# Ledger of designs, part 113: designed miniproteins, single chains

Each design is a single chain, and the fold is of that chain. pLDDT is the mean over its residues in the fold that is shown.

## One batch from the design tools (miniprotein)

Design m3940
Fold by ESMFold2-Fast:
Structure m3940 (fold): chain A 71 residues (1-71)
Amino acid sequence: MSYLERTGQTLVNALSHIKQTIQAAMDKAIDLFKKGDVDGGAQVVEDASPPSQGPTAKQVFLEGAIAARSE
């Protein structure tokens, strides 16, 4: 049915858009981290990352950020 074909194409387009959004979010998270806003940077990554992927980009980012902040 044409509806299913359109739905599939919309999902492909959405995935491409999500990829670009994740890249922009990563750049923003790095900037926030450099300013000392570790929690804000981690939140930006989480908001851009799809749920239910493990290990998650957020977990890896938080671990690195905590290590960088340790004195």
Scores: mean pLDDT 62

Design m3941
Fold by ESMFold2-Fast:
Structure m3941 (fold): chain A 62 residues (1-62)
Amino acid sequence: GSMEGLEEIMRLSGLSREAAEAAVQAYKSGDAALTAAAIHEIARAGGISREEARRLLDRAAE
């Protein structure tokens, strides 16, 4: 995963490193429910759209 992507998630969402890493791992799991939950958590915490949250997770998952 990209360290820059993880740091961007933390900065935009206010999530801790541990919570951001957990969201990235959930997103990388291939499980649709875990992926949806990770997107929702980042979007809610950051006050951003689900599309923007998904782009952040895509970058962190590289």
Scores: mean pLDDT 82

Design m3942
Fold by ESMFold2-Fast:
Structure m3942 (fold): chain A 73 residues (1-73)
Amino acid sequence: SPVEEQVRQRAADAIAAINASTSAADIQRIANDTIAWLATLAQQHPESRELFLQAASEVQATAAAKIAALAAA
């Protein structure tokens, strides 16, 4: 599905941007924007809902881990 391909690419790009960031505020913005976009797609494409939830979970976990790592440094 083109939507599933777009979701995988957008989530990967968000994770890369989060891992490259040194700003907790920027990390939170990237994560929130990506998760909000995935939530909108889940409403429009319920057949792929599990993919969107998994992508959102991965982005959220990556953001939390990166923020914790920055706070510990």
Scores: mean pLDDT 88

Design m3943
Fold by ESMFold2-Fast:
Structure m3943 (fold): chain A 75 residues (1-75)
Amino acid sequence: MVGEVVEVEVLERSGAAYKVRVSGYGVGTGVITVVDGKSYLGVLAGDHSIGLEVEARSLEEGQVVRGTVVKVTKV
């Protein structure tokens, strides 16, 4: 749901890409993009594309962060 704050667990890091578990959405591949000074983690999990606003510009394996859901699209 847009506006929801969800927990994001970083399972693996490979270069600029992350394997993440997004609470309520499952496991997917994500990348961070910075737009207008805000960091967004875009995750493709199954048939859903999820945009999450995060404070961090990069993540480390084993890290758990909170993201605010800004967009969910079925692909």
Scores: mean pLDDT 81

Design m3944
Fold by ESMFold2-Fast:
Structure m3944 (fold): chain A 70 residues (1-70)
Amino acid sequence: MEEEFVQELVKKINEAIKSGDKEKAIKTLQELRDEARARGHPLAVALADSAIEEVKRENGKPKLILLVPP
């Protein structure tokens, strides 16, 4: 289901952010967004877009972390 895809996407996004390479992280997030769009998962597309914005702003405030229960 799309919820399971979203959970896997969030894990991959967090791994990309943890890489410490902003340019590589953005590239990975764009690839994940394109895959989500191709699969017809609008929530996953929105999550990837939000992650790209957070990485561009830097300062370690990724909104995606709020989607993973503490």
Scores: mean pLDDT 67

Design m3945
Fold by ESMFold2-Fast:
Order: C-alpha cells, then sequence, then structure tokens
Structure m3945 (fold): chain A 76 residues (1-76)
C-alpha cells in the first residue's frame, strides 16, 4: 500500500540519519532517530522511552531549545 511504501522510505531515511549521528558522536540525535523509527514501526512504548532518554540527555547538555522540540514531538 502507499502507507507501507511511505513507512519503508521513512525507516530508510531515519536509519541513514542515525548512522550519520553515530559517526558524529551525537547521542541525543541517535536516540531521537531511534525513537522516530520505533514510532513509525508502531512501537509506541519504546518510542516514548527513547524520547524520554533523549530529553534527559538534552537537559544534562543544557539545551532548552532541544528539550522543547523533543517534548513537542512526544505530545504531537
Amino acid sequence: SAMDEKRAQEEQMLQGMLQTEQNNNDTVGQLLYQAQLARIRGELDLARQLYDQAIALAKQAGSDVLIRNLQALLEG
């Protein structure tokens, strides 16, 4: 279906972005893309846990803008 095709494309894109963040040692970015992949796959509990971990690390890094953006994604 068109939705299955779109999901597969989104998963491939997120896997590529995750690999880039791993190479750049961006742990928050890695968790964010893992959370988005879990959400696309329908693993909502896992996605929430990964978003919460990303928010916790962003707080440790002092990035208020990133915290706000991550919370908006979790609520939307």
Scores: mean pLDDT 74

Design m3946
Fold by ESMFold2-Fast:
Formats: C-alpha cells, structure tokens, sequence
Structure m3946 (fold): chain A 110 residues (1-110)
C-alpha cells in the first residue's frame, strides 16, 4: 500500500513538472514511480506505460508523456480495484483527472 501511495505522489509531481515544461524532473519522477510500483508487484503493462511516459518526457514530447501517464493511471486504477483497494483506486482516478486537465491546458497553449 505505501509503495502505491509513493508511486502516485511521484506521478503527481511528474504531471506538475510537465505543466512547467521541466522534462528532466518529470522523467525522474516517472522513473521513481516505476521503481515503487515494481516493488509493489504492479503489472508489467503499468510499468511499461510509465517507462514510455518517462522516455517521452526526456524527448520533450510533453503531450505524449501526459497521454502515456493517463494510460498508466487507468490501468493502475483497474489493478487497485481488482486488489480490493477502492481508496487507492479513487486516488489513481483523481490523479488521472489532474493529468487530463493539464493535457487540456497544454493543447490550448500549443
């Protein structure tokens, strides 16, 4: 449970970094989220989506990084619900909502 909460906090920090255009910080937070989720035994699909998000962030693909992060959060919410953790599933859904808002802002700016 703690590892999932730490991963979600790193994902939130990555989303904030993407909003600021801080690609290095975003990629680092996404990589830390992968480490925490791997330690928690999260599915390879979630880990792969977040690794892609980190690679896209490093490449300066801000929109692609956010879209990959949204995919990872949807998969994470499904896995947390399957594990019986409705509270963490809701936190993942709220974090996805934040990523969707940021994606919308950046699409208007670009």
Amino acid sequence: REAFRQALEHIREAIRALLRGDFAAAAEHLRRAVEHLAAAGASEEILEALRRAAELAEAGDRLGALEATIEALRLLAEELRARGDEELAREAEETEGLAQIVLGILKIEG
Scores: mean pLDDT 87

Design m3947
Fold by ESMFold2-Fast:
Structure m3947 (fold): chain A 61 residues (1-61)
Amino acid sequence: MLTPTEQAVLAAALELEAAGEEQTIRNIAEKSGLSPATVRRAAERLLRKLLAEQAKNGPLE
């Protein structure tokens, strides 16, 4: 499950990709209204959750 902060970070990253903008921590922070430190921590947690889910569910999507 994702926290509201993690959801905001993911949504901002996807919007930046769709707009052809660079998905940097600073750009995500500006888009989501969060501090760069908060974005970095949320992105780290998201990555850990994704890796853990892939390990549990196998590599097949």
Scores: mean pLDDT 75

Design m3948
Fold by ESMFold2-Fast:
Structure m3948 (fold): chain A 65 residues (1-65)
Amino acid sequence: SGADEVAAALTAALGPAGLSARAEERDGKIHVTVYDAAGREMGVVELPADATPEEALAAVGDLLG
């Protein structure tokens, strides 16, 4: 699913920085939650259900600054 592909891409990109992400498909959207190394929620991004992994990476990059 799109959420699984998004989760895999975010895990690969954020892991070296000690961050993690969860992606869940809900109500026709992908909800991404980003966590720090302690498991603290840093923020949430909502994406369309057809969002690509590359769009998800860009949105999370914008969230993190």
Scores: mean pLDDT 83

Design m3949
Fold by ESMFold2-Fast:
Formats: sequence, C-alpha cells, structure tokens
Structure m3949 (fold): chain A 81 residues (1-81)
Amino acid sequence: MEAEERYRRLRAEGRTPVQAFLESLRLYKEGKKEEAERLWDLVSRDQAAAAGLPPTRVELDVKSDEELDRLIAQAEAALAQ
C-alpha cells in the first residue's frame, strides 16, 4: 500500500531505482522493515522485468546500523549531481 504508492510517485517523478532503494534503506532504519522490504521488492521486480529477467525475492541483509548508514551514504553518493 504505502510502499507501492511511494514507488509509483518515484517513477512518476522520473527518479531512478537508486532513489527508491535509498528510500527503502531509510524506512529500514526507521524500524519499518516490512515496508522497506516491500518497496525494495517492487523496485527489484520492476528492474528484473525491464532487463528481461525473472523476479527474484529480495531480503535486506543489513547486519548493523553502521552497515545501514554506509549503504545509505553509498546510495546518496550515487544520486549526487
């Protein structure tokens, strides 16, 4: 629901899958793990379909808050313009 609406908005705004990934990581950090995993699943399925690949079930394997912050920083760096 919320994750699907968020992803549709990102796509409508012409934002990249990296931006959607960043939002999923931020949701995970906020303790909204189920919403974060749902958003990331939607992004991953859309990307797989665009590449002609079967959808893959995705689990966010985040070991610590430090690892999560590092992933967020990497995604933000990738979006820097």
Scores: mean pLDDT 68

Design m3950
Fold by ESMFold2-Fast:
Structure m3950 (fold): chain A 106 residues (1-106)
Amino acid sequence: SLKEKTLEEIKKVLDRLYEEVLRAIQAGDTEALRRALSRAFGEIKDIIDKSGLTDEQKNKILAVVGKALAEVYRIARDPSLTVEEAAQRLREVREKTIEEIKKILD
């Protein structure tokens, strides 16, 4: 379905973002982190704009994604977290974000 295709395209962007964020954390590269987050948001916005979803669904998904990216930035910049702890929290944010998007698409 078009909804399943949209969800799978968003998942691919989030998976790439996850890998880029972990590399940025390991390198201590805040500039790479900001670029990865900005790129992911832009790519998801483009996916949504081309998706044929309603304006209400588009706005809700972008709000969920924006909140998730802010949380990713917070986790990636938290000096109290080990890389392994940050990776685990990032996985949890990814899973929660995908489930929230699924509910909007239903």
Scores: mean pLDDT 89

Design m3951
Fold by ESMFold2-Fast:
Order: C-alpha cells, then sequence, then structure tokens
Structure m3951 (fold): chain A 100 residues (1-100)
C-alpha cells in the first residue's frame, strides 16, 4: 500500500538511486543505488515499516522495487522524480531541507 510517508521515503533516497542524474530511476539503478546506500540486498526493518512491507519477513530489493514501481504513474517501467513528488505532495528539496 502506497502512502505519502512511503513516497517521501523514496523521494529522500531518490538522488542516491538516480545514478546518472536524469531524474528517472530504472530497476537496475534502483538495485545499484540500494546496495550503495544500505550495503545489503535486504530491506532494513526500520525502512520496511516506512515502505509498508511485512517486517516479520526477510524483505529484499525486489520487494522494495515492487513498492517503488507502484509510484510509476504513467506505467513506463521507470519512476520519475516528478511522479514521486506528486504522490509525496512535496519536492525532494523541501523534504531534504527538513533533515539539514
Amino acid sequence: MITKITARTFLLLFPELDLDGDGVVSREEFEEGWLRLFGTKEVPRYLALALRLDPSKKNTIEDAWKVFEKLDLDGDGSVSLAELEAVAGESAAAIRAQFA
């Protein structure tokens, strides 16, 4: 289930997942960026809750991608920064400013 918290979580992660800086994250970029951010192929328990995954199970990059893919509003197989901002109701810059 996609929530504003889930969208905001991915929006915070977006600059690290968008490896080529084109404003679009593919499945391949998602996996590479995930490994760079977390150093594991698993979803950490604290992040699983934000992504609305079952924290009692071992969640993987594939499980996180399925959640992220639900934010692909135009169905093109990739998720754009604009699609994430639309669901979150805030810009990536505004969200990052809250943690600076």
Scores: mean pLDDT 72

Design m3952
Fold by ESMFold2-Fast:
Structure m3952 (fold): chain A 65 residues (1-65)
Amino acid sequence: MVTRQAAADIRLVGLFIEVGAIRIERRDGEVVIYIDPSKEEEAKAAEEEGKYISELTGRRIVVRY
């Protein structure tokens, strides 16, 4: 569980940095990722991946522009 959460966190941060994340904010049980609006197509793909990781780890992943 802890090891799975750590691995998912690393993957998620790497993925969203690649798609142009300008800010990542961690809250209690929630991760909010801010993406440049010019990266619309990449942001949509990141939202789908975020949902998958959220289901796996039980924490909320939110993508914002």
Scores: mean pLDDT 66

Design m3953
Fold by ESMFold2-Fast:
Structure m3953 (fold): chain A 78 residues (1-78)
Amino acid sequence: MKSIEEVFDEIYAETRKRLEEALKDLPEEIRNKVLEDFDSDMESFRKIALKQKLTEEQIRRIADGLYRYYLSKAEELA
């Protein structure tokens, strides 16, 4: 069985990769800013997820919410 740390790190990597791909055609300055902000929020969320012992389903739901938020924010900056 995977640890919560392993589950979180896999979801983070998957979501980060999807966000990078979605932003690939935007200016580098916008991409870097959005990805830095996303990474900062995901690191904060990691601490909460581990402390609260969130399920994989809960982690995926919140990560998807952050993905959608940062995708929308990037579109507004473009």
Scores: mean pLDDT 86

Design m3954
Fold by ESMFold2-Fast:
Structure m3954 (fold): chain A 58 residues (1-58)
Amino acid sequence: MSDSHIRITRGLLDAAQQSDLDSARQSRDGALVTGDSVPQARPEAQRTQQVTDQLEQR
């Protein structure tokens, strides 16, 4: 559990700083059901949404 945690935290931060801004807006603005239905944007939206959610929560 600890090993996975540090890896996710690092990956999320790195992805968020680069593609988060672009992917998040594209997924949300496109109304492509971000992070719950659309598999097209799911891989990117999932990461972006996860980072955004974590940022608000922490």
Scores: mean pLDDT 56

Design m3955
Fold by ESMFold2-Fast:
Structure m3955 (fold): chain A 62 residues (1-62)
Amino acid sequence: ATLPDFRTVVRALGGEAAAERLAPYSVEEIAAMTVDEIKALVPELTDQQARALKAYARQLLA
């Protein structure tokens, strides 16, 4: 099965606000961020959601 687009996953986890906040960042940039940096950009995300988003970004780059 085809993996969903990164932006679709961002919307699923943090909604439209998260998608808008992360729009200027590439998948590569988000994969390089710490969980704390992702949460600083998108305070609406839980620790689990921020970790899941980072893990998904890394999976797309593998």
Scores: mean pLDDT 81

Design m3956
Fold by ESMFold2-Fast:
Structure m3956 (fold): chain A 75 residues (1-75)
Amino acid sequence: MMARERELLEEMRRLVERLKAAIASGDEAAILAEAQRLDDFLAEHYPTVESPEAKREMFELAAEAQAALRAYYAA
């Protein structure tokens, strides 16, 4: 894994934690903003990632974020 891909994974982890913090706060505007930020990050950067391991980790982080959102909206 290249340094760039490691940096992208670290940034994505921070975005997932920001989304989880927004969910914990119950601020729906913040949840929508952080979810959009994560979606924008994935749309921009996922296609540029070449390492299968980095792609897998990004997929796992995205799945974690989606699980948190589903749990929140499922009530």
Scores: mean pLDDT 85

Design m3957
Fold by ESMFold2-Fast:
Structure m3957 (fold): chain A 92 residues (1-92)
Amino acid sequence: MEAVRERARALAEEYLARLEEKAAAYAAENPGEGREKAEKALAEARRELERLIAEDPEVAEVILAALLEGKEPPEDVAARLEALEERLLAAA
């Protein structure tokens, strides 16, 4: 169980790194408010992922691995992470 939690955290950090790249690009195009909004969205995403890992690390690992490989993950959590990504990119 501990090994699964550590793997889920590693995958979460990899996924967050992708979001950070998108946030940096958005902030570069939208200086000032864009940076602040991107930082807040990233903090919310990290908090959400930590919650998922704490509640069910096995499910978190499967979902994050699927997202990173471009596979179809379970609807509910994938939709939440996609919504966070969309909010981050759409924040003006």
Scores: mean pLDDT 70

Design m3958
Fold by ESMFold2-Fast:
Structure m3958 (fold): chain A 86 residues (1-86)
Amino acid sequence: MAFSATGELTLDDGTVLPVEITVNEDGTGTVTLYNKDGEKIATDSLSNVKQLSETEYEATLSNGATIRFEVDLATGKILRATLTFP
């Protein structure tokens, strides 16, 4: 199912960044990171988007890292997002 959601991504060093995630019908997508001032600092493609539960999803970034995120589809809010490196 296609959707877009915004929220915060927590990195392994404890850094929290604004994030936007877009998921396409074909299981691809895009993740965009922003700085505190709302400026785009990074964009990457998502592949292998998997639905793990009613609200939880997982996807792979181009570098092989895994992003796991929980969304409220009714509001378009990311409730939680974390990045895990292989």
Scores: mean pLDDT 81

Design m3959
Fold by ESMFold2-Fast:
Structure m3959 (fold): chain A 86 residues (1-86)
Amino acid sequence: MTEEDLEKLAREKVRELYEKMEKELEDPALKERIEKAVEEKKKKLEESIKKLKPPKELLEEIEKNMEILEMQARLYLYEQEKERAE
């Protein structure tokens, strides 16, 4: 497999997990907390990117991966909240 093939498989797996999470998430308060936390992380990431002044090629790659990064962040926060609920 090429690096691109591995990345595609990883993205597909993240989407599957995200869809499962969306089906199980019925608590609107939990959804709101996760969304706020994801937005805070996104702002921090954007500030870090601005500070680093990366080359255009890297910026384009980050932008393409932003959707997957957001899904991963939501999954991570959802798992953390589930662990804290018990």
Scores: mean pLDDT 71

Design m3960
Fold by ESMFold2-Fast:
Structure m3960 (fold): chain A 100 residues (1-100)
Amino acid sequence: SMLEEELEKLLKEFEELVKKIKKGIEEIKSLISPDDKESQKKVKEFELELEILEGLALISLGVGRVTNDLEFAIKQLKKIIEKLKELLEEVEKFLEELKE
């Protein structure tokens, strides 16, 4: 169905965003000193935010499957993707600041 095709496209976008965020976090970790407590805290905050968004996606997909409400799953995944884009922008900005 068209909804299944939309869900597949959103899942691919979700996976690509998660991969980019994880890569950005790993690049930050490679640049920060063990003694830089402020940067270490920001990394942990990024990791926690990513974990929460991944968990929310899993819950939304599970709820949609159990309730046979694919439209709900799609709407929630779109919101999560927007939050992942915001997180990616924050990670990329922090990475750019560390390179200066």
Scores: mean pLDDT 89

Design m3961
Fold by ESMFold2-Fast:
Structure m3961 (fold): chain A 55 residues (1-55)
Amino acid sequence: MTPETDARSAATQPLVQAVNAALARLEAERALDDDELHAVSDAWGRALAAGQPIP
């Protein structure tokens, strides 16, 4: 990882992950579909790896 490349995004990523994890756990308690989460997560990972910007 290159910390000089948009250090702000790199620094906020762990914070965003922590917040999103807490929210996702709350939503899961309310019967959120796990299959959808897996499919979306995989697609996001592939798009980022291919250098494709996700909206």
Scores: mean pLDDT 59

Design m3962
Fold by ESMFold2-Fast:
Structure m3962 (fold): chain A 73 residues (1-73)
Amino acid sequence: GSVSEEEFEREVLRALAEIYMAIANLDEKKGDYEGAIESYEKARELFVQSGDEEGAAEAKRRIDELKKKIEER
């Protein structure tokens, strides 16, 4: 049914968001703040689409922190 298909799609989108969060964390550990921001932005969009407000908020918080680090250069 349409509802079950939508719920499955949201689970897939959330899983993809978590993968992008992991990619961003790896980039951040390497000092690639620009790459990390790109991956966190992708994660944020996917969390929003999946209805995960907490995940979206965490991704945004990480983006804001990294932007501040870049601006201090």
Scores: mean pLDDT 84

Design m3963
Fold by ESMFold2-Fast:
Structure m3963 (fold): chain A 97 residues (1-97)
Amino acid sequence: MVEEVRAFIEAQLPPALAEAATLESASTITALNPESREILREVAEEARREGRDAEAAMAERLIATPNGTELTLDADEIQALVKVIARALLLKVERAA
């Protein structure tokens, strides 16, 4: 596992948000570096090709959102966010291999 990617995600998106798949709503603050934005663009393009429109929209929303901006998410958006983060981590590991 690429520990730097895990540490970055855990620092920027607390573990509680990964468990937020069970929540009806959540708020978070965006804090993405340029490398993470590149990976999110790849996630958005892949999701769009596969017809996963909710995931593509979430990845695109994260890319468009300035750092320090609070995002309020409903249950469907939280599910999309968790899937986007998981896919981004996987792509990051594949790129490092």
Scores: mean pLDDT 67

Design m3964
Fold by ESMFold2-Fast:
Structure m3964 (fold): chain A 57 residues (1-57)
Amino acid sequence: SMDETNKLGEEAAERVRGLSLDEGLKLADEAGGSQPSTINGNIVRGKALDAIAENDA
């Protein structure tokens, strides 16, 4: 479901916040790649990438 996908994206974002850029990017790709659909994977990965960008700012 969309709610479940959004929750997974938020959890991935939380996991990347304390990581280095390289580690965060790897985690984001792994979290997105674990999803059964490209759309769901892009949502999860996108949320993690947004968190990485905020951490760099």
Scores: mean pLDDT 75

Design m3965
Fold by ESMFold2-Fast:
Structure m3965 (fold): chain A 84 residues (1-84)
Amino acid sequence: SDEELAAEAEAVFAANRALYDRLQALMDDYAANRDSMSPEEQIALLREIIAVLEELRAVAPEPLKAYLDGLIAALRKEVAELEA
C-alpha cells in the first residue's frame, strides 16, 4: 500500500538522517572554508566526506550507487592531487 511504501521510505530516511546531516555539514564546511584550509586539513575533511558517502552507498538503490561511485572516485582523485 501507499502507507507501507511511505513508512518504509520514512524508516530508511530516518535511519540515514544522521549520515545526511553529517554529509551536509561536512560539504558546507568544505565549501565555506577550503580556501583558508591547509592541504592537510582539506585532505582530512575530504576523507571524512568520502567515508560518509561510502556509508550512504552501502544502503543506496542501484542507480544511486553508480552516481555515488562517480562522486567518491572524483573526491579520491582530489585527495591524491592534494597529497602529491
Scores: mean pLDDT 78

Design m3966
Fold by ESMFold2-Fast:
Structure m3966 (fold): chain A 80 residues (1-80)
Amino acid sequence: MAEEEALRRDTELAIKYLREGFETGDSKKIARAVGHTIRVIGYDVDGVPSAPEELKRVMEESKRLKDKKEKEEKLKELLE
């Protein structure tokens, strides 16, 4: 139970850093997010039951932010 809360905390931090990093282009925040993502994956190795849905959520958020940036770049080309 306590380990599950730690897993969720690391997942939320990864999502926040990914979101801010991609929105602002801050590579340091992206690097921090990668660190938290590795910790989430590492919970499986440490014998703590991993939550595939939590991990998938982190990966999906990262993809959404990237796709959003690409679409905004295309929109700028069309409008500007």
Scores: mean pLDDT 63

Design m3967
Fold by ESMFold2-Fast:
Structure m3967 (fold): chain A 86 residues (1-86)
Amino acid sequence: GESLIEYLRQAIREVRELMREGKYKEAAETGLRALRYALRHSEDKEIILKAIGGILRVIGLMLEGKYKEAAEDGLRALEEILRMLE
């Protein structure tokens, strides 16, 4: 089955590609989905807190229409979570 690490690596690649193409809303939505996946599939308190914080910030920025900032924040949170797992 998909490991959390493999899923996050793929999600990070997808977010980066969408951002490169200027598809910031889709990038933010992809990042949010990956953060929710990390929250659902982790038992580590530090990873859970990082995922919750990332989810709240991304949603807040998206509600303000700040899709580029939302995508950037989501990507940063995913990269930090991946580092904690490696």
Scores: mean pLDDT 89

Design m3968
Fold by ESMFold2-Fast:
Structure m3968 (fold): chain A 77 residues (1-77)
Amino acid sequence: SPAAQQRIDELIKEADKLVEQAEKSSDPKKQQHLLIQAEAQLTSGIMLAHILNDEESVKELNEKLDEVQKKAAELKA
């Protein structure tokens, strides 16, 4: 539905804002916390996309989640 697609878009936009805030931060601990929050938003989006049987959104969200997880892992190395 259009309303459900709008909700997925809102979750993606929120995750993107959290990633941008992490990239602008000079504090590694704050960067890590923001990236964890971005992962939570993307995970919620994946669950919603599965309920809607939207395979395209599931793939896009999983790709974004993988990128965020890689960024978080680099901060721990």
Scores: mean pLDDT 86

Design m3969
Fold by ESMFold2-Fast:
Structure m3969 (fold): chain A 58 residues (1-58)
Amino acid sequence: AGETADEAGLAAAGVAVERGEREGSVPSDKAGGIELLREAVRRGLATEEAAEEAIAGM
């Protein structure tokens, strides 16, 4: 669903910003986006369901 995917996307964006500050770069490909979504789930910023819906929408 759009709202669930949007929540996971916002969480992934937060992870990307944090990683960009630490590592000086962020992934820009699909694999990198999937990694960021899974990292958001591991950090408790998004549910596994929301991340899977966002990945399916890619």
Scores: mean pLDDT 64

Design m3970
Fold by ESMFold2-Fast:
Structure m3970 (fold): chain A 88 residues (1-88)
Amino acid sequence: MEEEKKKKLKEEADKKWEEAEKHFKKAKDAAAAGDTETAMEHLEKGIEKAKEAIELYEKAGDKKKAEEVEEEMRKKAQEVLDNIAEGK
């Protein structure tokens, strides 16, 4: 029973992380196009979804995956901010 619940939590976490990655991609694309407002909106949503994924991975007992997702979130957020700074 607990194993099945942890599997479902991990599947939900994977979906939230996929949503976060899609938002980071949209944020990066918008930043590259000079649309700072759209870039910031998607960056914030990406961070929100990534945090949800991290919480779900932690709840599933997968601390290593939670840490990896947090690191990747910070990296992708920085890429968006760098694209905004480039003024493209």
Scores: mean pLDDT 84

Design m3971
Fold by ESMFold2-Fast:
Structure m3971 (fold): chain A 86 residues (1-86)
Amino acid sequence: MSLKVEDVLKELEAAKTIPEIVAILDRAFDNVDKLSPEERVELAEIVKEFANFLKKLGMEGTANDLIKRAKEAFKDDEEVQKVLEK
């Protein structure tokens, strides 16, 4: 059964703290092989937007770690790498 990006978004909407959001994204990274190519790009865009939000809050270390984990999870996906590099 494929992981759904919509389910990840619902979990993110229910999250009340930054550590909960990071944990949800870490679980998604463990399951990227179950995502379609389009869902992988959508997840990368969500990660990038959240990392930018964290940087605005002064949480640059957490933001950089999140982007690093995403790049490692998607290391073989050129389209996702392009999203994360912008």
Scores: mean pLDDT 77

Design m3972
Fold by ESMFold2-Fast:
Structure m3972 (fold): chain A 55 residues (1-55)
Amino acid sequence: MTREELIKLMEESREKTIKFLQDKYGLSKEEAEQIFDRDKRLEVLKKLGIEPVEE
């Protein structure tokens, strides 16, 4: 797999996940994107009232 192919697959997967989160949970695009960032994911979960077990 080339770097370009990997980036394209990651972008497609990211876009689908963002759309799912927007439709399912009413998150903004920016908030949905934060779910892919480890540090920001915990903040998003706290905003949704979910306490992360791993912390």
Scores: mean pLDDT 66

Design m3973
Fold by ESMFold2-Fast:
Structure m3973 (fold): chain A 94 residues (1-94)
Amino acid sequence: SKDEMKKDLVSALVAVGVPQETAEKIADLVVKNTDVDPKELAKQILALLPKDVREKGVKATAEVLRKHGRGDIALELEVIEGVKALKEAVDKVT
């Protein structure tokens, strides 16, 4: 259910160091925007995640989304984060 997904998202994000207010905003974004393109939702979620916990926040969000049948958003989050990590790795050696 949307209420269970919201609760699980807030709990998982707070557990990895995302501030409660930010975790609630991310959960609300997901449950209120079910008809929005998954890639656009993933970009909006990433914009809300603090930089210092971004990798953990992406993983936590993706795991909860898959549990609640939103693997489409989870995949887009992981693709965007994977591309960012690859670019950062290239920049460190060049």
Scores: mean pLDDT 81

Design m3974
Fold by ESMFold2-Fast:
Structure m3974 (fold): chain A 100 residues (1-100)
Amino acid sequence: SSKEKLLEILEKLEEIWRQIASLFPEEQKVEILEQLESARKKLTELLEKEDYDGAILQLDLLEEAVTQYAEMVNAPDLKEEALKLLDEAKQILEEEKEKS
């Protein structure tokens, strides 16, 4: 259930990221969506290896990126929602790390 909950949170985070990306001009939108796809692939690989420290670090990098992007397009509500989802994901990863 923890893994299922984590995947649901990450899916919601992807939706918020796509909403933020939609506020950018087309060229920047493509780059932002490519960054999301690269991060998703890396995070999936780290989770499959049970590298929870690496996964948390990737979420920290996503937090910095989403904060910057949301501020650039003046989307404070999307920023707050994304940060809340990232905090929830990090908490689940910390709990899984303690079990391993």
Scores: mean pLDDT 85

Design m3975
Fold by ESMFold2-Fast:
Structure m3975 (fold): chain A 88 residues (1-88)
Amino acid sequence: MSLQEVIDRMLEVVRKAQVEPQSDEERLRAEMDFGVLELTLSVFRLYKTEPSPATAEQLIALAERTARSSEERKQELIDFLRYIRDEV
């Protein structure tokens, strides 16, 4: 799966994600998960490499989980995914 296809799939699942009430610990975890997503996608873009199917599935699942943490995190993730997709 190309990086572009992975980002498009992440955007689809993030937009559909239902925001749920979160504890402070769950919010902190979502902040850490967002950081992992930013780093991982930036590395794939920088080195012009494609994620394996297994890595792609993990990234998509992580994006959906992160988007469920808060409306603010969901919007930040949408903005970041659009940026990395369009600014390549």
Scores: mean pLDDT 81

